# Designed miniproteins, single chains, continued (4), part 60

Each design is a single chain, and the fold is of that chain. pLDDT is the mean over its residues in the fold that is shown.

## One batch from the design tools (miniprotein)

Design m14075
Fold by ESMFold2-Fast:
Structure m14075 (fold): chain A 68 residues (1-68)
Amino acid sequence: MIKIIGGKAADLPTLTPAQRAGVNAAGEYAKKKLEENPDVSLDELAEISREAARYGQAVMAAVEAAQK
């Protein structure tokens, strides 16, 4: 069986509203970047993934700060 290990933010059974906003933002960011460059290389995909994760973390922090 395939073991899921690491990066489980999207697979968590319960997310806070801030965490869900961050995950959604990261997914939207990655989707937009892939739509702009559908022939992305593995190196570019890794860079997009890092940027998406950073953007998601920033959105999560902003939601936590703005809503409390």
Scores: mean pLDDT 71

Design m14076
Fold by ESMFold2-Fast:
Structure m14076 (fold): chain A 65 residues (1-65)
Amino acid sequence: MSDEEAREMIIEAAERYLANPTASNESALRLVAIAAEVEGRKEAALEALSLPEYKEITESLIKNL
């Protein structure tokens, strides 16, 4: 996984969760965050979520990562 791939995947997952905050979408977002961390792309993924609209998502991911 590249930094750009991690950024794209985490934003897509975050946008899906914001549109429909279901347990399924939360799980998908968490799995993308874990995959980014395993691939050494945690910083790129979290930086992509630096916008205010993602604040709650970022706080949740930091707590679980």
Scores: mean pLDDT 74

Design m14077
Fold by ESMFold2-Fast:
Structure m14077 (fold): chain A 87 residues (1-87)
Amino acid sequence: SSLVEEVYKEAKEIFEKLKKEGKSAEEIGQAVYHKILSSLPQLSVEDIEELAKKLEELAKEIEDEEYRKAMLSVVNALKKEADKRRA
């Protein structure tokens, strides 16, 4: 989905910008999640699952353990949202 690619790009840009600015893992995770929340009403369950997969792949490439955990927390929140919409 083009919307998934746009949201993923924006999430990655926020992560890279805040990391460069020396923000904490918690602040970065929160900022990324809040950006995604603004687009959630426009995303289908399938879009949310695709976005979660892309972000999980990104998280696995993060060398810093705390930043990786923060991004995986965002992934887990998205997986829970997808599950909630299927229930």
Scores: mean pLDDT 86

Design m14078
Fold by ESMFold2-Fast:
Structure m14078 (fold): chain A 79 residues (1-79)
Amino acid sequence: MIVEKVKVLGLTPLGRSGKVVEVLKPGVIKVGDIILFNDDLVSVTVMNRNGEVIAEGTVEGERPRYGEVVEVTINITKL
């Protein structure tokens, strides 16, 4: 299982999406990718700059609210 650490800038007031601003532990996720936080609060979908789904996984950490930068750990379960 691929484990990545990224810093994410919140794009929505409810913490439903964020933009990767820094990659702390590299893998498949890149700066500028979008993280979609699913309604179960545990699952994420990762999209590239073209809107293509590149990965799915589980997340540890707080969801970023609009304008906040948070560190999250993502366990990639599907590519």
Scores: mean pLDDT 78

Design m14079
Fold by ESMFold2-Fast:
Structure m14079 (fold): chain A 70 residues (1-70)
Amino acid sequence: SYEEEMKEIKELLEQALEAAKKGDLKKLKEIIDEVLKKMVEFSEKASEEQIEEAKKLILEYGNKITEIIL
């Protein structure tokens, strides 16, 4: 379901944030690759509104991760 897919994406983003905080760049890369794969699959079947929600979540965590690693 959309809710379960969004929950999975959020859980992966939380794991990415933890990896960034620990300086585990290998783990961070693996998790980001997984998120990107899920987003590609999601974008093929999701509505515009669902894509907008996923985009907001990605931007929020992307900013947090960027502040940690840069």
Scores: mean pLDDT 82

Design m14080
Fold by ESMFold2-Fast:
Structure m14080 (fold): chain A 74 residues (1-74)
Amino acid sequence: MTPEEQAELEAGLARLEASKATASQFSDEAKDKLIEAVRLAARGEPLEKIRKAVEEAAKAAGITDEEKIENALK
């Protein structure tokens, strides 16, 4: 893993932790998908798999703007 990939993973994990703190504002489906993304990250799954789980959680939360989702994952 490159230093850039490691930094991106750490940024993603920090974003998921912040999302967990606001989970009460999400539907049960969005919460379940966020929990799954956190589990994938905790297990050391590939960054691509974690990213897709975050995208699915965002869609379940009603975030349908793909550009907004992509910008949030940068």
Scores: mean pLDDT 65

Design m14081
Fold by ESMFold2-Fast:
Structure m14081 (fold): chain A 77 residues (1-77)
Amino acid sequence: MEEKRKKGEELEKKGKEAEKKGDRKTAFQYYLQAGKEYAESGDLEKALEAVGKAYDLASTEEQMQQALELAKEINEK
């Protein structure tokens, strides 16, 4: 799904911009969404990379859990 992959790339770009500005919360949300879009497109490598960045940016137990659950789902595919 090229459309889903392109959406993932746009979200990843927004995540990088937020991360450069020090907005870890916004960067987390964009990377998590990018991971979901990449996973739906079948690009599991990019999905895991995006989820890994979201996990690194997680500042709450709830955010860490969201990233870990998504990574587990991707690894089970």
Scores: mean pLDDT 82

Design m14082
Fold by ESMFold2-Fast:
Structure m14082 (fold): chain A 61 residues (1-61)
Amino acid sequence: SSAEELNKKMAEASAYGYALAQAEKGLAAGRSLEEIKKVADLASPENAKKVIEKAEKAYKE
């Protein structure tokens, strides 16, 4: 069902977005990548890889 799948996706996006925002803030504040990885794991282990990849790109920039 599209509605149920959409609601699940929105919940995932909210958790992912929160973790990503915290990771980017921590990165800008000079936190280690290891600490950022822990924050990503709190949101979703599946999404942790994506959050970390984005954080690494931001760190590189």
Scores: mean pLDDT 67

Design m14083
Fold by ESMFold2-Fast:
Structure m14083 (fold): chain A 75 residues (1-75)
Amino acid sequence: SLADAVLAYAKRELEAALEANRDASEEELRQVGEQMVASFRELAEGLGVPDAEALVAELRAFGERLIAEIVAERR
């Protein structure tokens, strides 16, 4: 579906952005994540995705898990 394609694309872009900022502070990683989530919310809404809020919630949860993994790997 369009929603699945947008979510898959958004997850790849978010993962790439967080990996590029891997050495940043946890706060900076969260800021990058929230900026990406906001941008993809606008994209999903603009494309008429029927449940853009669910897509955004899934993307945010995905980003939070990645940030936790990156931070844990430093310990």
Scores: mean pLDDT 85

Design m14084
Fold by ESMFold2-Fast:
Structure m14084 (fold): chain A 95 residues (1-95)
Amino acid sequence: SLLDELEKIKKQIEEATDDKELSELLEKLSSLVPNMNKEGLEVALESVEIALRKGGPSVLPAVLKTAKQILKHSEDLDLILRAIGLILQAIGLSL
């Protein structure tokens, strides 16, 4: 299922040790966002939060792209607010 693939990507992000791998995993995650339900969007958002925490400056473009896609496709207020928070944090770190 899509949810199983998203959980697998989240685990890969948790285990990733370099920005290139994190960015590639986030790009894959971003491409799947339009097909996600609320549960999938929650897993995607958690994955972006982990990548932002672990990654260096070079991961920020992929974090921003994925968080913006989650925001665009979210109808849940808590997910929307969390995505906005991640976007603002990533922008702050880019300055």
Scores: mean pLDDT 87

Design m14085
Fold by ESMFold2-Fast:
Structure m14085 (fold): chain A 64 residues (1-64)
Amino acid sequence: LDDLVRAALEELERERRRQQEEYDRLIQQALEQGDLQKQQELEQQMEAFLREIEGVREALLDGL
């Protein structure tokens, strides 16, 4: 169980980093195009994603 939780936390961190990099790229593209609405939507989606990731991480740690 501890090894499975550790592996899950490592995978969660890898997913968090990949998705954050993708959002950063998309936000930059929206800024280049002057699409403020899309930029705001992407920023909100990124914040929601990061909150979800933190919740999952805490749940995994509470399972220890």
Scores: mean pLDDT 81

Design m14086
Fold by ESMFold2-Fast:
Structure m14086 (fold): chain A 89 residues (1-89)
Amino acid sequence: MEELEERARKLEEELAPLVEAIEAAVARAIEAAREALAAALAAGDLEGLAATFLEALRAALAADPRLSPEQQERAVEAARLGFEGQLLA
């Protein structure tokens, strides 16, 4: 059924710039906070690791003109939930 494939392709095309912006922001956040992230990990401070990354990610997302404030907040919340899921596992 070609209609589902066409819808999936259009969603991929519409989401591609947002995914690219988020991936770039994640890479920038890791680079900006690399020393602090390494220190938190070495100390076994998983809460500090998550907080440090989320703060750096928020700053990186705010620097990207492709993302609205609402999209920035949703991306940060998604990352926070991801960390909580990993920490509880």
Scores: mean pLDDT 74

Design m14087
Fold by ESMFold2-Fast:
Parts: structure tokens; C-alpha cells; sequence
Structure m14087 (fold): chain A 75 residues (1-75)
């Protein structure tokens, strides 16, 4: 279930397992994207937050812009 994957990813993030969180948020992104679900917006945004914690500011910015682009699609 998509919500279970999302919840698990958030728990990994809260525990400081940023790579584990990234792997699960990427799965949420791929599934939600294939379903044309607005959950894809939140997956990009959460991955942006993870990259910021990893010190990858360039990817954090890129993923945040992708979330904004997906938001326009559903607005």
C-alpha cells in the first residue's frame, strides 16, 4: 500500500536513515507517477528534504523544482 511505504520512509527519515528514506520515497514517486496521483508531488518534496539533510543542495533544489512542476499539473 502506497501510504504504508510513505509512512515507512518518514520513519527512516526521522531515525536519520536518509539513504533508506530516499530509497522508499523513490518507490513512492515511481508508483504515484505511474498512477497519475498527486502523491508524486509529496514524494519529490520529501526527497528534496532528504537531499538537504545529505548536504546535496543542488539535488535538493532540483527535486523541489520538480515538486513545484508536478503541483502545477494538478492545480
Amino acid sequence: KLSDLYRQAMQLYDNGDYQGALDLFQQVRDISSSLNSPDVIYSWWQMSKVYRKLGDDDKARQYLLQAAGEFEKFA
Scores: mean pLDDT 83

Design m14088
Fold by ESMFold2-Fast:
Structure m14088 (fold): chain A 76 residues (1-76)
Amino acid sequence: ERQAEIDRRLAHLDTEEAQLRADMEKVDKEISELEKKIKEGDTSVRPKLIDAYNRKIGLTLRLIGLELEREWLERQ
């Protein structure tokens, strides 16, 4: 049944999107804390900040991919 398959895929996308948004919130908090340390003169955290930005980029690209798949499924 096509509708049941679409519903299962949408439920999976909902789960992954919720997890990605939670992970993005954690990374955004980490970035804010690291940026504060740099402003306070602790430049030793710069590699961690770069890593956090790279993780945020990866999460953002994945979220865009899920949003595009959702739009495609919802137009079916």
Scores: mean pLDDT 83

Design m14089
Fold by ESMFold2-Fast:
Structure m14089 (fold): chain A 81 residues (1-81)
Amino acid sequence: SDKEALEKLIKGLEAMAETAEKLGDYETAESFKLAKEYVEKVLEGDKSSVPKAVGHLLRGIGLAIEKGISSELSEAYKKAL
């Protein structure tokens, strides 16, 4: 269900943000925290938050790739699910 998918995404975003902070990457962590905040608004019924959630998620992914921490964040995401 959409609700279950969003709840899993929130857990994954929390894990990626925490892992980025542990690696000293506060910029990537902030992007995933913002993505999580907008996903939580979508879960509460605010569909206008969808583009903002997607934007911050894509920014976080791009930063993780650029900074070479994408594998560590991917593993944290999988473990959180």
Scores: mean pLDDT 89

Design m14090
Fold by ESMFold2-Fast:
Structure m14090 (fold): chain A 91 residues (1-91)
Amino acid sequence: MEEDLQKVREWLRTVREQAKQELLTEYEDLPEYLQVKAELFIDGAYHTILQESEKWLVEKKEDLETVIEKAEKRFRERFELIKESIEVTLE
């Protein structure tokens, strides 16, 4: 169980770093305050989804593959909302 949770944590860290790089690539010259705010929301999504993933593994006894797929979907959904919030703020 701890080994599976560690794999979810490592995978989510990778997705988090990819999301931060995607923001920097997609939004050239993003103001520093918006970059900091977006990174805080991305980090918040990481912590929330990691906590939910632990419950799915430990309490619901879901398999690792299912938990990773659910975590990825939820992270991507939250990331799209962060991007929409940035676009509204820039207009």
Scores: mean pLDDT 80

Design m14091
Fold by ESMFold2-Fast:
Structure m14091 (fold): chain A 66 residues (1-66)
Amino acid sequence: EIDELINEVRKVLKETAEKLGIDSRTLLKKIAKELGISESTVAKILKGEIEDKELLEKILEAAKKL
């Protein structure tokens, strides 16, 4: 379900930020720019305010590639 995917994405984002030595907000800005969406859209998806499984999976893949 989407809540489990959101939790996985949040975990990977935290791990990637720690690996790169940057804060989580800086990482979200990089991912938002790469995907061509706004930071606010990424934040809303991660809060579950926008139910978009495809974008969640794209955020996860972008984080893993960094």
Scores: mean pLDDT 80

Design m14092
Fold by ESMFold2-Fast:
Structure m14092 (fold): chain A 74 residues (1-74)
Amino acid sequence: MTKEEKIKAVLEKYEELIKEAEATAGEAVAEAARAAVEVHKALYENPNPSAEEQERAEAVAAAAEPALRAYAAA
């Protein structure tokens, strides 16, 4: 899988999580998910993503996903 395909797959996953967060209500949790989507979208649109940009996207995704899971579990 190319980096472009991988980023696109992650964006699709986060779009589903945002829809779920919207349904359950949780503005702070939804904002975390949107931040992850924006960072990954920027990587997808950037033809020369740096290692730092990739690490940032992974960090934001890691922070957003546990928050969404914790909210859904509550």
Scores: mean pLDDT 65

Design m14093
Fold by ESMFold2-Fast:
Structure m14093 (fold): chain A 73 residues (1-73)
Amino acid sequence: ELTPLQKKIEEKVLKELSDEIKQLQQLVDQIHQAQKNNAPQSVIQQLYQQALAQYQKLRAKIEEIYEEEKKKM
């Protein structure tokens, strides 16, 4: 079972970051489709850069939620 802290973080992540998670998933899906369809390496590289930027933003927001909830305990 999740600890109370983990459960609260999960709830906030799913509530506040659902759109960001969906955007990252869409970019990952686009990379997989581009690779499957033998798209030019420049196109694949551009999608990787977009996915990396989105992942970094998502990770930073998750860390902010974690630290905020940790401070309240």
Scores: mean pLDDT 79

Design m14094
Fold by ESMFold2-Fast:
Structure m14094 (fold): chain A 94 residues (1-94)
Amino acid sequence: TVMDVVRRQLEGQIGILRNAYDQSTDPTVQRGIRDVITMNRNAQTSSRDDTIRILQQNIGRVDQIYQQSTDPNVQSSLQTVRNINRQNIDMLRQ
């Protein structure tokens, strides 16, 4: 189902975020990444409509962390995460 695809993509996204966390030396960026991981965990156990809401909030948080980060590798990982979230919202709205 679409929900099963989204849940698998969110698990993949958590892997990307864990790598970004390990690469970052900025405690503010690391805290932000932890917030996004928690949001993804909540989305994996939520209804379709709650998942859409959480992913929208997640994009906003990712954009904030992106602006705070000075590491291009961390920024690249966050951009990938943002794109996955946007794609998942579009899939869930169909």
Scores: mean pLDDT 88

Design m14095
Fold by ESMFold2-Fast:
Structure m14095 (fold): chain A 87 residues (1-87)
Amino acid sequence: SSMTEKKFEEYLEKLKKAKTAEEALKVAVEFVRFLAEETGLSVEKEIGLILRAIGIVLHGELEGKSLEEIKEELIEFLKELLEELLK
């Protein structure tokens, strides 16, 4: 829907403005929760997606990736998620 697309753009802007990996993760989790509610995902699936976002940040930090690289991986994750759940 146009509202879901607008919300996605708002969360992308928030994610781009995040100053830490923790802030970026928080924004990604907020969008996952929003999308889960909009699409009627089960709590178990929502938790699985949140754990994937946590894994992206944790792996990025452990591998010594920059904040910008971690943000790019989170943005790609959220784009793929949006495309999958709106099918």
Scores: mean pLDDT 85

Design m14096
Fold by ESMFold2-Fast:
Structure m14096 (fold): chain A 93 residues (1-93)
Amino acid sequence: MDPEELEREVELAMERIVVAVSRIEAAKILNVPVESLRSDKAFIDALLEAYKRGADPEAVIRSLEALKKVAEAEGDEETVARAEEAIAEVKAA
């Protein structure tokens, strides 16, 4: 494996950790089981609701960008599009 491939693999692993931590934090803010946020759609909806409840916009955007990067790596174009729309919504507010 060349150094660039290894660096990208490490970066994606870090983004996956951000997604996992953000799911737990969103579940706490909404007072719901983390299992209810298992789907990417439910997680995106939860991040937008957390934003409406006063969560830090930069933290919400970072969580959505992490999900987008993971979805791009996995070829999940639907989740990429949903995350981009959610990022635009937070930035427009």
Scores: mean pLDDT 84

Design m14097
Fold by ESMFold2-Fast:
Structure m14097 (fold): chain A 69 residues (1-69)
Amino acid sequence: GSSLIDRVFDLLRYHSNSEAAKELKDYLIEQYGISEEEAQEIADLLAQGKIVEAIDKALELLERKRREE
């Protein structure tokens, strides 16, 4: 959703790609209960500057989590 996209761009505005990736990983685990393995995969994409791929994967995982509830 919009809030996740806003968070990613806010992190990139105030942090390096690697720092933004670490913060995003913690955010996804703590706020959405994404596994450490899946959150790390998203963080690795962001650290590589693959912003669109990182966002798309995060949104896909959040949609799957909603369907499992």
Scores: mean pLDDT 81

Design m14098
Fold by ESMFold2-Fast:
Structure m14098 (fold): chain A 87 residues (1-87)
Amino acid sequence: VEKVAEEIIEELKKELEEKKITAEELRKMMREKYPHMKTDREMQLAFLLDLAKYLEEVKKEKELAKLLREGVREEAARRGEDVSRYE
């Protein structure tokens, strides 16, 4: 569904608050990447995977990155795609 990316982000908001990472930081990343992920669901999944990589490599938040990757894999599975593509 169109809100699947938003749903994953909403789940992350709870974890972000516990880790002292603000929703504003996440929105900043979304704004930067948003022009590249308008209508194509694959672009949405790719963006979320990039966000997970950013959280792990730049923010050093491996647990948040893992949670985001799990969400991407769940969406890929719902589509019947090979989940390993999103590892």
Scores: mean pLDDT 58

Design m14099
Fold by ESMFold2-Fast:
Structure m14099 (fold): chain A 59 residues (1-59)
Amino acid sequence: SEDEIRLVRVEAGDTLESIFARHGVDLAEHRELLIKLNELEGDRIEPGQVLWVLTRAGS
């Protein structure tokens, strides 16, 4: 498989949905996996935080 996990820095104004959508990630399908990978409290993120994101997961 060519799935790759990348690090993405959160910018001011970013949301979990907007970040994942930019990387082709289906949040509805991969929400729990992404929350666990990043040890998030739900879907809360902060500017300057670094997130693990799948490079291509939307299909």
Scores: mean pLDDT 68

Design m14100
Fold by ESMFold2-Fast:
Structure m14100 (fold): chain A 91 residues (1-91)
Amino acid sequence: MIQELLDALVDHLRERGLFDEAVGMTASQLADKLFLLIIKEKDDKLAELVSALQRAIVEQRERENDPRPWGSAVAFHEAAELLTERLRELA
């Protein structure tokens, strides 16, 4: 579920020592940081969690009968927005 995936992502950021930095970020800044961690640092666990969250978001939108086609870029940005909100709640 989306909440469980967000909590797993927060725990992963805590384990990496990135929680305090991430709390201060905008959704766009967090999206850029996640992309760099996945692509440059080859954080496979982060890539798996982000991909799972993107899939859960698309599945939720399908259940809500949202007619919009959800591309990977849109789903990635929405994942970053949800993670930003969760980080702020826990700060």
Scores: mean pLDDT 79

Design m14101
Fold by ESMFold2-Fast:
Structure m14101 (fold): chain A 98 residues (1-98)
Amino acid sequence: MTLPEVTPEEREELRRRQREWFRRHRRELGNELARGAIASLRDGREGRLPEDLAREIAAVSAYLARHLGADEELLREVRELGLTDEQLREAERRVEVD
């Protein structure tokens, strides 16, 4: 997808639609999102992304993966790469409690 640029409001709306869509395809995407979180954390660790940004992206993806029923082994790898249970709990709070 090639979008020139999006406004902050459009970006937020896309996030909302993405969140609802993921709930419908929960388990199938759970493991893919967990892998995405792992990749983001590795990019942050290697310096390809700012660590804080990589952690935030990974936290949201890992939270959704956990919520969708991803494998514990993938979530454990995310945790070992730099996300803690506290980071996942914070992401849960942000997604469920607007």
Scores: mean pLDDT 73

Design m14102
Fold by ESMFold2-Fast:
Structure m14102 (fold): chain A 68 residues (1-68)
Amino acid sequence: SASIEEKIEEVLKKIEEEIKKNPNASSQEIAKKVKPFIDEVMATLSPEEQELLERAMLAKLLEIEAKK
């Protein structure tokens, strides 16, 4: 089984890959493409681990916005 840290890294990498693969896509299009993967990961997590993933995703979104 993957650790919570590994699962968080997989989600963040998936977001980055979709942005890189579709540089002209809207944020809504990227969100639609990654949502099924995020939902699958979330379903494998405890409530405490879900909080950690949510916080990591928020930090990543802020980092992406800062690079705009």
Scores: mean pLDDT 77

Design m14103
Fold by ESMFold2-Fast:
Structure m14103 (fold): chain A 97 residues (1-97)
Amino acid sequence: MEEYAKEAEKLAEEVRKTAEEVKNFDPISAQALEDAAGALRKAAEALKNGDFVTASKYITAASLLLVAAILESKNPFTRQKAEELLKKVSELAKKIS
């Protein structure tokens, strides 16, 4: 419960750091990653409040934004990082179900 909120916050920070790493060479994917990090922060706040329905919606939004980052990217590093983050977000989604 509180552990899932912390996991969502850690994932948001990992996604945000990845956005910063790729921003200069992959700005479209960087924007999608920044938006995904924002969705994960909102999911974490919902989890802190025990609102699993709202958390699930924001986790789904983050997953879709990570898919967008993968599809928009021409850089193998960005695609690999976004894929790894998508797997972690999917694991979090299973835990809160």
Scores: mean pLDDT 87

Design m14104
Fold by ESMFold2-Fast:
Structure m14104 (fold): chain A 99 residues (1-99)
Amino acid sequence: MLAEVRALLDAWAAEAIARAGGTPAAVAAVEALRAELLAEAEREGLAPEELAAALAEARAEAEAIAAILEKGLAKAKEAGLESPELEKQAQNLRLLSLL
């Protein structure tokens, strides 16, 4: 079980780094997230298929929320309103959707 989870996270990390452009910052961020995900999977006893499903769902949710926030921010800007907090959240979710 753990060896299979590790193999899945190794494959995911390689693909995520490639999608994020392979920069040193992207490598560091993905490796840190991989370590956290491995620790969480060990704590919860997640099967490889459950982890794969959770990662796919998190990516899809991040993309959907980023799109909604980006659209809301565009409308707010038209009304002369700014939200630096929501802009940062949208940027973070957009980045997560690429991982």
Scores: mean pLDDT 75

Design m14105
Fold by ESMFold2-Fast:
Structure m14105 (fold): chain A 78 residues (1-78)
Amino acid sequence: SMAEKIKEAIENGNYEELKKILPIFDKLADPSSKTGKEVDPVKLIEALKNKDVEALQKILREEGGVELTPEEIEALIS
């Protein structure tokens, strides 16, 4: 699953795999909310390790242009 791929990439410190997963996030976002920026992988990984739903939602929305529901974000960190 997407959550398991993200978890494995975090454990291995594999930023290249995390970038490959970002197009899947675009599928979940409203196109009108999409920014041209990539998320900061260090901040993203830190929030994922801490299971901080609010921080993940903010990072993905403000930096990545991806608006996910709290339930979708919880699926990423489970």
Scores: mean pLDDT 61

Design m14106
Fold by ESMFold2-Fast:
Structure m14106 (fold): chain A 104 residues (1-104)
Amino acid sequence: PPLPSLEEVIEFLMEQFKKALEMLRRGELDEERLLAEFEEQRAKWRVVRPEEVAAAEKAVEEIEKEVKLSPAERAIVLSGLLLAERAHGKEGIEAFRKRIIEEY
């Protein structure tokens, strides 16, 4: 297969998530800019990949049942879910959702 394994993708995304979360908590990220850039990208993805965006949004709603997320944290999690979907489809979304709930 030309893609990294599911486990490798999820580990990479979890490392990036933890790093982004640490930077956000240190005030090293411009939250307003992050949210604006994410909304622009999500709007573009909805035009081209509406079902995949909907699946990622459902997954973040399931995460929010277990974990409270700020708007910026929610955007970071959604970005990770969309990247997991692009690499491994629905299986990628489910694996990343599970890891966020277990570790956050």
Scores: mean pLDDT 81

Design m14107
Fold by ESMFold2-Fast:
Structure m14107 (fold): chain A 69 residues (1-69)
Amino acid sequence: SALGEKLAQMSEEEAKEFLIEHFKVPEELRETVLRLPSVEDALLFMYLKGYIDKETLESIGKALREKLE
């Protein structure tokens, strides 16, 4: 997906900040997301909180794995 490809081109910190702003994560959860050890953990957290659906989680996860060096 275009979103997954865009995230794969970002640093872990940039990707987390992008996800927070793109999916409108509330300020109270921003620090929690940013402190997670990886973008994959941030995606799982957001999925569990209902900010992204399962299809989005799977699509972005695949793109990130494909782009890892």
Scores: mean pLDDT 78

Design m14108
Fold by ESMFold2-Fast:
Structure m14108 (fold): chain A 93 residues (1-93)
Amino acid sequence: SLAERRAALERLAETARRLAEEAAKEGDEELAEELRRLADELLAAQGGPLVEQARIVARALLLQVERYAPSEEEVKRARELLERQLKEVEELE
């Protein structure tokens, strides 16, 4: 259970880092830095109620993706992935 929860958080962090790379390629260093910071926060999580932390971070990531539209295809894919990963984390409690 803890291993599955950690894997789910790591997948969410990976999505955030991928979005950060896209933002950096488009020249939005501020968004890229914020997304990397959020990813690092998820990866640094250890014990406690990780699902609540992941839910808050995932929603923040979705808001940033919605404001930044470097590629509609990538943004849509990112939103779908984040929603799916958040649901997975929530199911693990």
Scores: mean pLDDT 66

Design m14109
Fold by ESMFold2-Fast:
Structure m14109 (fold): chain A 70 residues (1-70)
Amino acid sequence: SRVEALRRAIEGLRAAKAAIDAQIAELEAQREADPSKAKQLDQQIVSLQTARDIVEAAIAFEEELLRRAE
């Protein structure tokens, strides 16, 4: 059903967000451990933060569709 499809989409997006958050935390830890790589790691962190924002917007969109479907 449409409701079941939306619930699965939201679940998948939340899993993707959790994976991105874990990657950001790992890169932040690496940045603290090796300051010589800070500039390169900062760029990777910013890229992941942008990806996180996109996923968060997608979750909000799918949740609104689910709300309207019920």
Scores: mean pLDDT 88

